Designed miniproteins, single chains, continued (5). Designs and how they scored, part 72

Each design is a single chain, and the fold is of that chain. pLDDT is the mean over its residues in the fold that is shown.

## One batch from the design tools (miniprotein)

Design m18634
Fold by ESMFold2-Fast:
Structure m18634 (fold): chain A 80 residues (1-80)
Amino acid sequence: SMTEQYYEMVQRGAELLLKEYEELVKKGDYDGAIEVLEILKEMLESTIKWLREQNAPQEVIEELEKKLEEVKKKLEELKK
């Protein structure tokens, strides 16, 4: 379905950004790691807004909201 294809694209994008984040942290590039997490945060926020407008299933929206909260917590830890 179009919904499944869209979720797969978002999931793939998030996985790539998380890999980049992990590599930057390993290198001690915390500024770069913050930038990558900010991009991921914006992507998730935009996706959640779009899914709500499309009347997507509540369980899908809740899963993405939980992932967004995890990203926000990682950002708060790095920005101190």
Scores: mean pLDDT 82

Design m18635
Fold by ESMFold2-Fast:
Structure m18635 (fold): chain A 59 residues (1-59)
Amino acid sequence: ASAKAIAILEAMAAAYEALNQYAKAAANYTNAAKLYSILGDSAKAAAYSAKAAAYAAKA
């Protein structure tokens, strides 16, 4: 997993969030959470997973 890939996913998720495109924001946060999990950052993985679930519920 690449730090650049995670940064792009975070930026895209934030952009979709600002546009109220919650389904796309949720998808990007889910992918960021998976990459953080692979890197061993369980705290960020859990945080983004929770955020993705919250936005998926709004979609």
Scores: mean pLDDT 81

Design m18636
Fold by ESMFold2-Fast:
Structure m18636 (fold): chain A 63 residues (1-63)
Amino acid sequence: SAQDYHEKGVELNKQGKYEEAAEYYRKALELDPDYQEALRNLMLSLAKLGKLKEAAELASQLP
């Protein structure tokens, strides 16, 4: 489920595996595009990876 992918992303993020965490957050958003927590965590993971342009692009999708 989207929740299961998000939980895997959170666990990877705690381990400092930001690239892998971002992949799982994207999978969660594929199943639930309105999953705000997954979107926020994806943005933070991309920022930690220095992918600021991608993070900013995602921020434009927030209300």
Scores: mean pLDDT 82

Design m18637
Fold by ESMFold2-Fast:
Order: sequence, then structure tokens, then C-alpha cells
Structure m18637 (fold): chain A 60 residues (1-60)
Amino acid sequence: MDAARRTEAARLMAEGVEAYQQGDYERAAELFSEAARLAAGDPVLQRAAEEMAREAREKA
């Protein structure tokens, strides 16, 4: 996984956390899902993003 994709995934994770804290769980789930897609080359980051997306959907 290249540094640009990892940086983008991290940014989407941060935006997802902000949406989650604001109670916008649908948007948080979308942002975490995008982060997981970009993190496909990093299994640990991909799994973390997928778990966050699932948690956001459960609260939606």
C-alpha cells in the first residue's frame, strides 16, 4: 500500500469519527467504508475501518 492511499484512508477515518461524534451514523458508516476500500493494501487498517463502519451502521 502506498503512502498516499494510507494518508487518504486516515483522513476518511478522522472524518468518520467526527460524523459519528455528531450522531450522523449514516455518514460515518459511508466514510469508514471508503476508508476500508482505500486501505485494501493494509489488512490491519482495512479491518479497523470495516469494524468502525459496522458499528456506525448498528447505531444508525
Scores: mean pLDDT 81

Design m18638
Fold by ESMFold2-Fast:
Structure m18638 (fold): chain A 96 residues (1-96)
Amino acid sequence: SWKEEFRAEVEKLVDELIEKYGLSEEQRKNLRKAAENLVESFDEWVKRIVEETGKSEEEARKIVRDFALGVLEAIADMFRGIDKAIELDKKGIKVE
């Protein structure tokens, strides 16, 4: 099933991002929760894209997939950015 394939891909990316950025236990929990919400919303987003754009279901699935993977990467990058901003602030350096 497309949803099962999407779930597997999302779970793989989450594991890769956790390892790549060395995410804390709390950050891991937040990223996994975001991933679960994206998987659960998959069918609704696909339906909306088909209805609003007239694209095929296959094209809509690709759009939702690419968007969801990008969102997960952005969340992981945000956690890394916050950690770095805190480190710089502790050193008396302001992030502009």
Scores: mean pLDDT 81

Design m18639
Fold by ESMFold2-Fast:
Formats: structure tokens, sequence, C-alpha cells
Structure m18639 (fold): chain A 68 residues (1-68)
């Protein structure tokens, strides 16, 4: 299914953007992209991927709370 293939590619792209934002110390942007990727993964039925992305978002959010 093209829709499923497109979703997988978009999820990977969003995860990559989150990872790059995290490396730049932009935890706000990292949380945003990881959550968007997790939501898309759930919609596509990739439950395990969604759980992993949600975990990454939560970890980035913890770092965000430390950054004042």
Amino acid sequence: MQEQIDAEAEIALLEMKGFLAEKDGDYETAVKYYREAADLARQAGFTDVASDLERKANEAEKKLKEKK
C-alpha cells in the first residue's frame, strides 16, 4: 500500500528531525517531532514504533525541563 509506505517514510523523517534537534539541544523541537512521529506510527498500525517514539519524546521532555 502506497499510503503505508508513505507513512513509514514520514515516520522515519520525523524521527530523524527529532534526533537532529536533540543533538542541537533544541529539546522543544525534538519533543514535537518525536510526538508527531509517534502519532503517525499509531495511525499506521506500527504500535511498537509508536511506543519507542513516545519514549524518546518523554526523554527529550525531561531534558527540556532541565533547560532553563
Scores: mean pLDDT 80

Design m18640
Fold by ESMFold2-Fast:
Structure m18640 (fold): chain A 91 residues (1-91)
Amino acid sequence: EEKEREDLLASIETLLEAGKELEKRAEEAMEKDPELAKKALELVRRAMELVEEAREALESGKMSVEEVRKKIEEAGELLHEALVLVLEAEE
């Protein structure tokens, strides 16, 4: 459905923006806690790979909408974990 596709694209855009912000913050936190910052960067990169796979799959029709949604949910979970690590590293 058109609305479902639009909702997924909006979620992808939101996660891409959140990922860029977290990547920047993690890079800034490298001087304060490089171990936590590196772990956060790895989680952000994994999340961004899932988001890009979801976007490509949605555009190409290679995956069902349900499969794309699951990738978006997994990426969101990884970004949440990265945020927790970044906040801890910034302490």
Scores: mean pLDDT 83

Design m18641
Fold by ESMFold2-Fast:
Structure m18641 (fold): chain A 68 residues (1-68)
Amino acid sequence: SALDYATLGGRLAREGRLEEAIEYFEKAIELDPDFALAWRELGEVLEEMGRHEEAEEAYRKAREIMRK
């Protein structure tokens, strides 16, 4: 499920496996594009990697979903 992918992504991020974490958050979003938590967590990992522009886009999508 989308939640399972996001959960694994979060675990990988905590282990410092940031690129793998991104892959799993993207899988979660592919299954559920309205999964605001996955977008937010993707943004946090992108920020940690210095990919600030992509992080800002992910955060924007999370906020947009949460305001529906």
Scores: mean pLDDT 86

Design m18642
Fold by ESMFold2-Fast:
Structure m18642 (fold): chain A 69 residues (1-69)
Amino acid sequence: DLFKKYDKDGDGVLDGEELQKLIEDLKKKGYNPSLDELQEIIFESDKDKDGVLDEEEFKVFLEKIKEKS
C-alpha cells in the first residue's frame, strides 16, 4: 500500500513533509509534473485545505498525477 509507505507515523494522513517525499519518489518513476500541475493536483485533492491528505484524498492525488504525467 503506497499510502502506508509514506504515512510513517500511522496517523491516517500525509503531511507536507511526507507529500514532498512522495513527489520526489514519483519523479524518479517518471511521473514528472510541473510545479503548476503539482499545485493544481494538491488543490483539487485537498478538500479541507488543511495541508494534509487522508487516504481517500491521496487516491485522488495519485489518479491526477498519473493523468497529467
Scores: mean pLDDT 72

Design m18643
Fold by ESMFold2-Fast:
Structure m18643 (fold): chain A 61 residues (1-61)
Amino acid sequence: MFPKLYRVVEDYEGKTPEELSLKKGELVEVLEVVDREHVKVRSLATGEVGLVPQSVLEPAL
């Protein structure tokens, strides 16, 4: 089963409009695994959708 809710473990600054900027402690919903290194997520705080490295996320159950 693929966990949907994830927590940001470190600040990430998006480098393009396709990427999200996230702060440590924010919650995101994983929509799609794009590749081994990148996931498409939606911020629960803003509703914004974009790509982030999966390494900055941890499952939040």
Scores: mean pLDDT 78

Design m18644
Fold by ESMFold2-Fast:
Structure m18644 (fold): chain A 83 residues (1-83)
Amino acid sequence: MEEEKKELEELAKKVKEEIKKVGEEEGLKEAEKRALEEIEKGLKEALKLIEEGKIREAATKFTAGVIRAIGILEEALIKKKKE
């Protein structure tokens, strides 16, 4: 349980670092902020589920947060190309 929490926190840190890198390189400061907020929200929900022993549900919630973050960045990149 504690090991799963540590692994998830380390994964979230790496995902946040990649989001910041994309945001800085592409000039997507607002999309970066929103994407980071989705990762943080997903992480908090997932950590709570891990404490309840719901490891599978925790993984699902975190994954959903990552997918939402990707969607935010992708939409911003597409709009930048069109505008």
Scores: mean pLDDT 81

Design m18645
Fold by ESMFold2-Fast:
Structure m18645 (fold): chain A 116 residues (1-116)
Amino acid sequence: MTKEEIETKALQAASFVLREANELARERYGARLVSATILELKVEGDEATIRMRVELESPRGRAVAEVEIKMKIEGDTVTILEVRVRLLEGDPELYEAFAEGARRAMEKGPINLKDL
């Protein structure tokens, strides 16, 4: 697998994790994911680490968080090794719902990119 293929698959998996994270925040607080900006994407062998700045809006306010996802890519299967979410600004309860959603996405087990 080329570095470019790993980067593409990492971005697909990260997008899935962010959508799943936002689903919990949406259900609890009516949150919407306004933006996700890639700050860093590193590839080392079959592993990728992506760091993003994400912005959420809800009727109760806004939250801005840094999300770091470490993953292992094997064919069309992505295993999330670590998810770290850090509040940069805004509503801590909105942030915590999003962070919990991201951890739940990791706990669902490996992602098959063919199913996305």
Scores: mean pLDDT 88

Design m18646
Fold by ESMFold2-Fast:
Structure m18646 (fold): chain A 95 residues (1-95)
Amino acid sequence: SVRREAEELIRRARELVERARRLAREILRRSEGDKEAILRGIGLLLRAIGLGLDVDLAERLLRQGRYEEALELARRVVREAEELVREAEELLAEL
């Protein structure tokens, strides 16, 4: 069912966004005194915040019965959040 798939992907998207936020904060903690690493960490944090707003929008669409739109948005957020987590983990490994 489209509704169930949207609900599951919204949950996954939220978990990935929260993980990306935690990784960005860890990067900022380890980057004290490194201007380039700080700016990259801020960029990752801002992207995670933006994806969090998209998760909130997907949840609103789901509540309105707009299941196909919620599903499409959730799929996009999952893809972008997985990439953001990967980028954050790679940067953190370099610190």
Scores: mean pLDDT 91

Design m18647
Fold by ESMFold2-Fast:
Structure m18647 (fold): chain A 105 residues (1-105)
Amino acid sequence: MRKLSREELAAVLRGAEEQLRALLERARETGDRRDLDLAVGLLEGVAYLLRDYGEEYGDEKLVEIAERLLELVERARATTDPEERLRLLEEGLELLREAIRHIEE
């Protein structure tokens, strides 16, 4: 598999941020559990991508963000409360935005 460049990583993360935001907005309006489940899966995929990239390039900040995202994913999967799950996923969206800022700075 080809290693992602920093620019390619930023593009992937921006796409994930847009998709996550759309899923969370729809979940707030409809209460649809499916949108929350999709958001959890998306955030987990982002977390593993950030961890693997951060470990490969020695970017300790990306590894830190990835670990915090994985903790939020575990908590989101453990809760049966849609409002608590939404809150945790909104925290994850802010961490994803922090990762994008870090990469683009």
Scores: mean pLDDT 85

Design m18648
Fold by ESMFold2-Fast:
Structure m18648 (fold): chain A 92 residues (1-92)
Amino acid sequence: DELIEFLKRALEAAKKAAKEAEELMKTASGAEKEILQKARETAEKIAEKLEKALKAAEEGDLEKAKKYLEEALKILGEGQKEMAAILEAAKA
């Protein structure tokens, strides 16, 4: 029950983050816009994995839910690394 509630809240947060990044991109430029684009893409990919995790958890497949949650965390880590690289390139 608590896992399903957590996944629902995490999915909502990921969807909101993607929408906020898209809105902020409208007024951003240069490296800030590139970072926001990567943030939006990362949040969308995380939402996709969390949606699959939620479905698996609701079906009682906790192992499958855990696998999709682990994939979402891996996507977050790669997205953070890509955003850091854009910021570093902008300093040069």
Scores: mean pLDDT 85

Design m18649
Fold by ESMFold2-Fast:
Structure m18649 (fold): chain A 64 residues (1-64)
Amino acid sequence: MNEVEAFFRILAGATQLLLDGASDEEVRKFVEEEAKKHGITDPEEIERIYRLAKAWAEGIRAAE
């Protein structure tokens, strides 16, 4: 699995957890753990994935 594929899988998983009602802390831990498994260790990149997932989840909720 390449870093781009890992990025989108983590993003999708984090977005789904937010839609399922998981806490911000739980979602942030999920992103950190999954990113680390795929060699993504930069805190800024991890935070960026989390913020993007939160924006996607909010967009989906607003459309419903």
Scores: mean pLDDT 79

Design m18650
Fold by ESMFold2-Fast:
Structure m18650 (fold): chain A 65 residues (1-65)
Amino acid sequence: SEVDLAIAEMYRALGRIAEKNGDYETALELYKKALEILKQLPPSADTERMIAEVERDIKELEEKL
């Protein structure tokens, strides 16, 4: 649903805030929560795009840890 997509984006936004504050471990946990929600949603172009974006955020962050 649109609400679940919004919740996933909220977790991603919180992850970005944590990352900007240097809290990489917290950012990683928040990104993973966003991804978990997104993977439970019905397939759509918006969901698939956001999954790819969050997976990229996770990969880039793990390279810093």
Scores: mean pLDDT 85

Design m18652
Fold by ESMFold2-Fast:
Structure m18652 (fold): chain A 56 residues (1-56)
Amino acid sequence: SKLEEMKELAKKANEELSKVREEASKQPAEEQQKYEKEKIAKVREETGKKLKEIKA
């Protein structure tokens, strides 16, 4: 069902966000916030596109 696909997509997105936070912590302190913000925005954009495909 579409609901199951959406749940799986959310799980994968959360896993990617966790990895982004881990990678951000490896950046210089002054770049951590910028890195995290940029990568989170990318994950949100990709997740949004897949969500639209599931709903279509």
Scores: mean pLDDT 80

Design m18653
Fold by ESMFold2-Fast:
Parts: sequence; structure tokens; C-alpha cells
Structure m18653 (fold): chain A 63 residues (1-63)
Amino acid sequence: SATVARVAVAEARELLELAREAGDEEAQKLSEWAIEHAQQGNVEEAVELMRKARERLEEKGVL
């Protein structure tokens, strides 16, 4: 749904900001890809990419 896609875009943008602050280029890339997929309505792919980005940021103590 459009609402679910918009929420996913917002969450992916928050992860991108955290990844930039952490200096993690791979987490930034994953978050950018998640934004693109969510904007195209590929919510499942976006969620998977966000999960990978979150795991990296948690390992760094950013989350």
C-alpha cells in the first residue's frame, strides 16, 4: 500500500542519516537501496535491506 511504502521510505531515510553519522559506507548504500525499493513499492526488498543496515549500525553501537 502507499501508506506502508511511505513509512518504509521514512524509516530508510532515518537509517541513512545514522549510517552517515557512523561513517559506514555499506550501511549508507543499503539504506539508499532501501529508499529506492520502497519508492518503487518493493516493500519486502526495502525491509530486508533496512534489516541489514540496522544490524551493521547495532554492531557499531549507533543503535
Scores: mean pLDDT 84

Design m18654
Fold by ESMFold2-Fast:
Structure m18654 (fold): chain A 67 residues (1-67)
Amino acid sequence: VDKLVDEAKKALVDGDYEKALALAEKALALDPNNAEAIGVKGQALLYQGKDDEAKEYFELAKKLGLE
């Protein structure tokens, strides 16, 4: 799952937000509680202008990342 998260983060840096979202969702299919993957999904949504949806995923990532 770490490789998918790393690839998703790279896609965010490259400005490919659709690819970042797809890779983050693949990581979440393997590990639904991966806070980093949820965070990348939130970031991709934020960069696409979906601020309200992004906020929900950031809150979920914080909740899971508290441990």
Scores: mean pLDDT 78

Design m18655
Fold by ESMFold2-Fast:
Structure m18655 (fold): chain A 55 residues (1-55)
Amino acid sequence: MREEAKERILAAAEQLLADGFDVETAIRSARVAAKTLGLEDDIPEIEARVRELAA
């Protein structure tokens, strides 16, 4: 459940990057989703993985 939720957040961030949005926008969206799903403790990991997707 927790891992699946993180994967969905990352998939959404990857889609934003594919649509031409910047990394900051993708990270902001991922943070909002993580807070909504109760994954605040995982935000640093999620941000790092979004940056890796943009590289």
Scores: mean pLDDT 81

Design m18656
Fold by ESMFold2-Fast:
Structure m18656 (fold): chain A 55 residues (1-55)
Amino acid sequence: SSEAKKKLLELIGEILRVIGEIEDLRLAGELTEEKRKELEEKLKKLMEEMNSLEI
């Protein structure tokens, strides 16, 4: 459905934002294990939402 596609694009955008945040922290030398795990958990939740969408 159109709604599912719009939600998918929103989730992709959020996933890319989180990946970018991880990379920015890595380049700055600020990617601690704690921050890494927090951001990986955010990615897991976003990917689970994508997998739950009826497309």
Scores: mean pLDDT 82

Design m18657
Fold by ESMFold2-Fast:
Structure m18657 (fold): chain A 67 residues (1-67)
Amino acid sequence: MEELVERIRELSREAAEAVRRGDWDRAARLMGEVARLLSQVPDPRLREELAEYTGELMGEASAAAAP
């Protein structure tokens, strides 16, 4: 479980960095992996928390990339 959580957090940060750099191909691949790993999390509360963390990072990256 902990390893899965850590991997999701790492990939989410990498995806956000890719968005900030305008690398949508990399961001899409990383987000696809995040979604796959999230589907493997059996605890709905933990899955919700991780999805919220990912959304927060992506929102931050999107804001940084906005005109």
Scores: mean pLDDT 79

Design m18658
Fold by ESMFold2-Fast:
Structure m18658 (fold): chain A 71 residues (1-71)
Amino acid sequence: MKEEIEKEKKAFEVFKEYTEQAKKLAEEGDYEEAIKKLKEGAEKVKELSSLLGPGFEELAKKMIESIEKEK
């Protein structure tokens, strides 16, 4: 309850960190490693979203779909 916003921010921050690392790998041409990093971040977001409730599942799904499009 008191941390619902905090958990949302944590999920976003975690995904951003993985996205930044993936961006560097993609710039170097390592798309496969970049996709792996994005999937790791998406999994963390999914775990946190399950604690926040169904409202956040939409965000997690969109993040995962974005990673699939990256592929």
Scores: mean pLDDT 67

Design m18659
Fold by ESMFold2-Fast:
Structure m18659 (fold): chain A 70 residues (1-70)
Amino acid sequence: MKKKEELSIKAVAHVLRAIGALLDGDVETARKHIEELRKIADEFEKLGDKKNAEEVRSIVARLEAEVASL
């Protein structure tokens, strides 16, 4: 389970950084972290962890909506 745990930690870090960037109006930095979250969701899916992949993709969709509102 080490790979899934490492992906979860990375996902949390990128979510927090994306939120921080959005609060500052830094769209470019927010997009960078959203892109890393998409890659993390794909890695969860490759590991058969559909639940975590879907949760990360849901977060990506929410963050993309916030970027579109800026």
Scores: mean pLDDT 85

Design m18660
Fold by ESMFold2-Fast:
Structure m18660 (fold): chain A 99 residues (1-99)
Amino acid sequence: SREETLRLIGQILRLIGLKIEAEKAKNKEELKKILEEVKKILEEVLKKETDPELKKKIEELLKKIEELLKDPNLTKEQALELIDEALELLREALRRASA
């Protein structure tokens, strides 16, 4: 659990960095690159997750990311909302791992 806790903290810090980058993004290519990095983080979390409720929430968020990556009309607001949802999921995973 300690190793899992430290890994989740590291992933949360990376998501915070990606949120800052998304707020500063000037075009859709930058937003898509950021969402691809969010996707990679969530895929790594999913591989280690054993809680079925958290797995389902991560899988649902991954589907939303895939749809936005295919959308030519992706907005900054949508990207920021997904990052906030990812942060909330990782905080919940961290809480459960550290209990």
Scores: mean pLDDT 87

Design m18661
Fold by ESMFold2-Fast:
Structure m18661 (fold): chain A 76 residues (1-76)
Amino acid sequence: MRERLELETELALAIMQAAIARKSGLDPEKVEEIERLVDEALEALRNGDYETAREKIQKAVELFKELNEEEKKRLE
């Protein structure tokens, strides 16, 4: 239960970050990739594959961090 709830919370945060990135007009190709990873994490979590869900969430978070770093560079 705790592991599932933790993953659901992390996934919810990843979904929110993807939504913020889209609203902020960040790179649409990278936002789409993050959204795809989030969808894959949702499917894995639904199937009880917590390991895959965690991996996909981690990848989405990494891409969001990279996208945010690129945006900061563009503002220079």
Scores: mean pLDDT 78

Design m18662
Fold by ESMFold2-Fast:
Parts: sequence; structure tokens; C-alpha cells
Structure m18662 (fold): chain A 76 residues (1-76)
Amino acid sequence: SLEALEASFAAEAEAAKKAAEELYRKAKEAIEKGDISKAAAYTTAAALLYALAGENEKAKKVIEELDKLIEEKEKE
């Protein structure tokens, strides 16, 4: 039963990581379109899901990267 629980947690982490990658892509698309509100929302959601997947360093980098791109876009 322990192996079944470990497999379940691993599957949930993998699903969270894939969802985070999709939200990261959507955030970048929103930035390119100038939809700052959606870009910020997708950035936060992607970072949260990377953190839930145990990818804390990637969550931090995603926030730093996308917040910088959002700031640069707002200056246009």
C-alpha cells in the first residue's frame, strides 16, 4: 500500500508539472498579446503548480522571468 501511495503522489506531481508548463506557455502568450492581467494570473498559477510538483527553484525562476517580461511589456 505504501508503494501505491508513493506512485499516486508521483503521478500528482507529474500532472502538476505538466499543468505548470502549459500555464507558463499561456503566460508568455498573454504577455505577447499585451494581456497583463491574464499574464500575471497564469504566471502565479504556473509558479504555484511548479512548487506543488517540488520544483521550487523553477517556480522562483518562472516568477522572476515572467515578472520582468510583464514589466517590460507594460512600458510599451
Scores: mean pLDDT 84

Design m18663
Fold by ESMFold2-Fast:
Parts: sequence; structure tokens; C-alpha cells
Structure m18663 (fold): chain A 66 residues (1-66)
Amino acid sequence: MSDVEAAEGALAAAKEALAAKDGATARVALHESQRILETSSDPEAIRLAEEARRLAQEALKAAGAG
């Protein structure tokens, strides 16, 4: 799996978690986005992971879990 594919997956999970107010999915998306931001040098993956992290944090707050 490429870093871009991983970041797209994290972003999709964060969006789903926000819509569903799902704290568990939001935590997974947050962890994956943070991992990509720490390890990737791909600008597209970094951009997607930053958006995923932001939405995952919003999802955690909406779920009452963060």
C-alpha cells in the first residue's frame, strides 16, 4: 500500500467517523494519519493525512470521546 492510499483510507475513515459520531473509528483514523505524517515524505500523502487528522479530531469531539 502506498502512503497516498493509506492517507486516503485514513481520510475516508475520519469522514465516516464524523458522520456516524464513531469514536473508535475516529481513533483509528487519527492514529493512521499521525503515523503517515511522521513517516511519509510524499507531499500528497502529507496533505491528505493532515486533513484526515483534523477530521478525526473533530469526529472524536463530536462522539464525546476526545
Scores: mean pLDDT 83

Design m18664
Fold by ESMFold2-Fast:
Structure m18664 (fold): chain A 84 residues (1-84)
Amino acid sequence: KIDGEKFLKEFREKADTDGDGYVDLEEAIRVLKELFEKYGIPLSVYLKVIEALRALDTDNDGKIDIDEALRAVYEVLKEEGVVK
């Protein structure tokens, strides 16, 4: 199991570099791939997280709220038993 708080902090820092509360979906996906490789999280979990993030882009503008993204990522990691 990994430290979920540390994971989410790194994700926020890499995806929301301007601190404006929004991230580009494609950039968020790229950052998540790097973090999943770093923490050794399975591809099956990664695919579930990507599906959840894409579902958040309801207006199809390629941007999502960072707090909603963090929540979606955390819920998938928790459901899959990846985080403590």
Scores: mean pLDDT 78

Design m18665
Fold by ESMFold2-Fast:
Structure m18665 (fold): chain A 69 residues (1-69)
Amino acid sequence: MKEKREKLRKLEIELGEKLKDSKEGNIKAIIEMLKKALELGDEETAEMYKALLERLGLSEEEIEELLKK
């Protein structure tokens, strides 16, 4: 559990640097990856992507709305 949080936090920092220039494009890419994880039934990976999207300021409702598109 704690190691998983550290990995997500490091990914968040790396993505945060990258996202300064293209927050919207990166959100779209993460949504695509989340859709793939859900289609494959990979709940663990899906939860990781949801956590990243919430860190980027999206609500759970907004994430679900984007998944419908």
Scores: mean pLDDT 71

Design m18666
Fold by ESMFold2-Fast:
Structure m18666 (fold): chain A 75 residues (1-75)
Amino acid sequence: SDRELAEELLRIAEAALEAARNAKTVEEAIGAALAAIGAAEEARLLGLPEEERERIERVAREAVEAAMRKLEELT
């Protein structure tokens, strides 16, 4: 169901946020950002309800921001 897909994509975005926060290499930070972007993109492509897309996009944005901060620390 769309709800189950939304929950799975949210889990992916949340895992990406955690991975970004714990990243120790440039590759790990980039990987986390790409995973988060992918989850948000998939939510849009699937046409999930706006509330679910907004939730996933918010977590994905946090993950990308965390990854960017890690990249600054590592470079």
Scores: mean pLDDT 88

Design m18667
Fold by ESMFold2-Fast:
Structure m18667 (fold): chain A 58 residues (1-58)
Amino acid sequence: DELKKRLREIIDTLYETGLLSEEEAQELYELLEKDIDKAKERLVELNFISSPEEVELK
């Protein structure tokens, strides 16, 4: 799934740059596998993407 791949890349980047804690990154990886819509909502809540439809870093 292209969307899952894109979200994983975003989570990886945020974790590698220190913008996500280990706990936040782990939560997002788990959400990505179980509920992709919640993963998108969480990234919006954490203010890393503007909307759940825009899978791109701010």
Scores: mean pLDDT 76

Design m18668
Fold by ESMFold2-Fast:
Structure m18668 (fold): chain A 63 residues (1-63)
Amino acid sequence: SAAVRRIAEYLGISEEAAAQVLRQFQAGLAEIRANPELYSRPAEEYARRFAETVGIEVAELFE
């Protein structure tokens, strides 16, 4: 995945570790969407900031 490769490059980690980071982030976004009142920002804002920081598209965080 292009997203996994970009995350690996950005963090200086393996693609396997980057895939785990992406999966954990996606799980976190799902949790925020399920319980928005427990978090300081909406899920879409966290997704956008992460995508901008790493240099990937927001759609790559969900597919």
Scores: mean pLDDT 79

Design m18669
Fold by ESMFold2-Fast:
Structure m18669 (fold): chain A 66 residues (1-66)
Amino acid sequence: MVRITAEGASREGAQRAADALEASGGKARVELGERVVITAEGASPAGVTAAALILMGDGAEVRVEY
């Protein structure tokens, strides 16, 4: 399981990141609040990297926790 926290991410950026995690074989859940929290199970390391890069490109400050 991986948890990605992104401050300043857009709703679109969050969805694109979740889509990247699911494309890697994972199951992603997105929570939108003051910050974006994405939780994923079964995502590959490449999928997690892609999701983080999408969120960073969206201007977010990203933290990844395993």
Scores: mean pLDDT 82

Design m18670
Fold by ESMFold2-Fast:
Structure m18670 (fold): chain A 70 residues (1-70)
Amino acid sequence: AVELIEEALKLIYTDPEKALELLGEAAREAVRAGDLEAAELIQKAGVYLSLGRKEEAKELLERALERLKE
């Protein structure tokens, strides 16, 4: 999940559609790992990104990364 989120963060401004695909994969991995709070943050970030709210999406993804990295 961490690697997918880091790649998505690089693509937010250049390829938001690809970033959304990576976030969908990251959220599924977080659910499978039992980290529902990380999955919620990633899913919410995806919603904000789909609305063009790139800064809010970035903040949520940074919070998800902090959680997943401990």
Scores: mean pLDDT 81

Design m18671
Fold by ESMFold2-Fast:
Structure m18671 (fold): chain A 55 residues (1-55)
Amino acid sequence: VSPEAEELARKLGEYYAKEYGLDPEVVAARILEAIAAGDATAEQIRAFLEAAGVL
């Protein structure tokens, strides 16, 4: 997984952790697993973060 995808997964993990009270590291790890499995792309994560005002 690229360093850019890792950073995007961390930011999305922190966002969802704040929203749902989850551990940001656990959420980020799940997002990275989804990217590695082909269930999500870095582009999809970036688009979500832009829409959420995080980027």
Scores: mean pLDDT 78

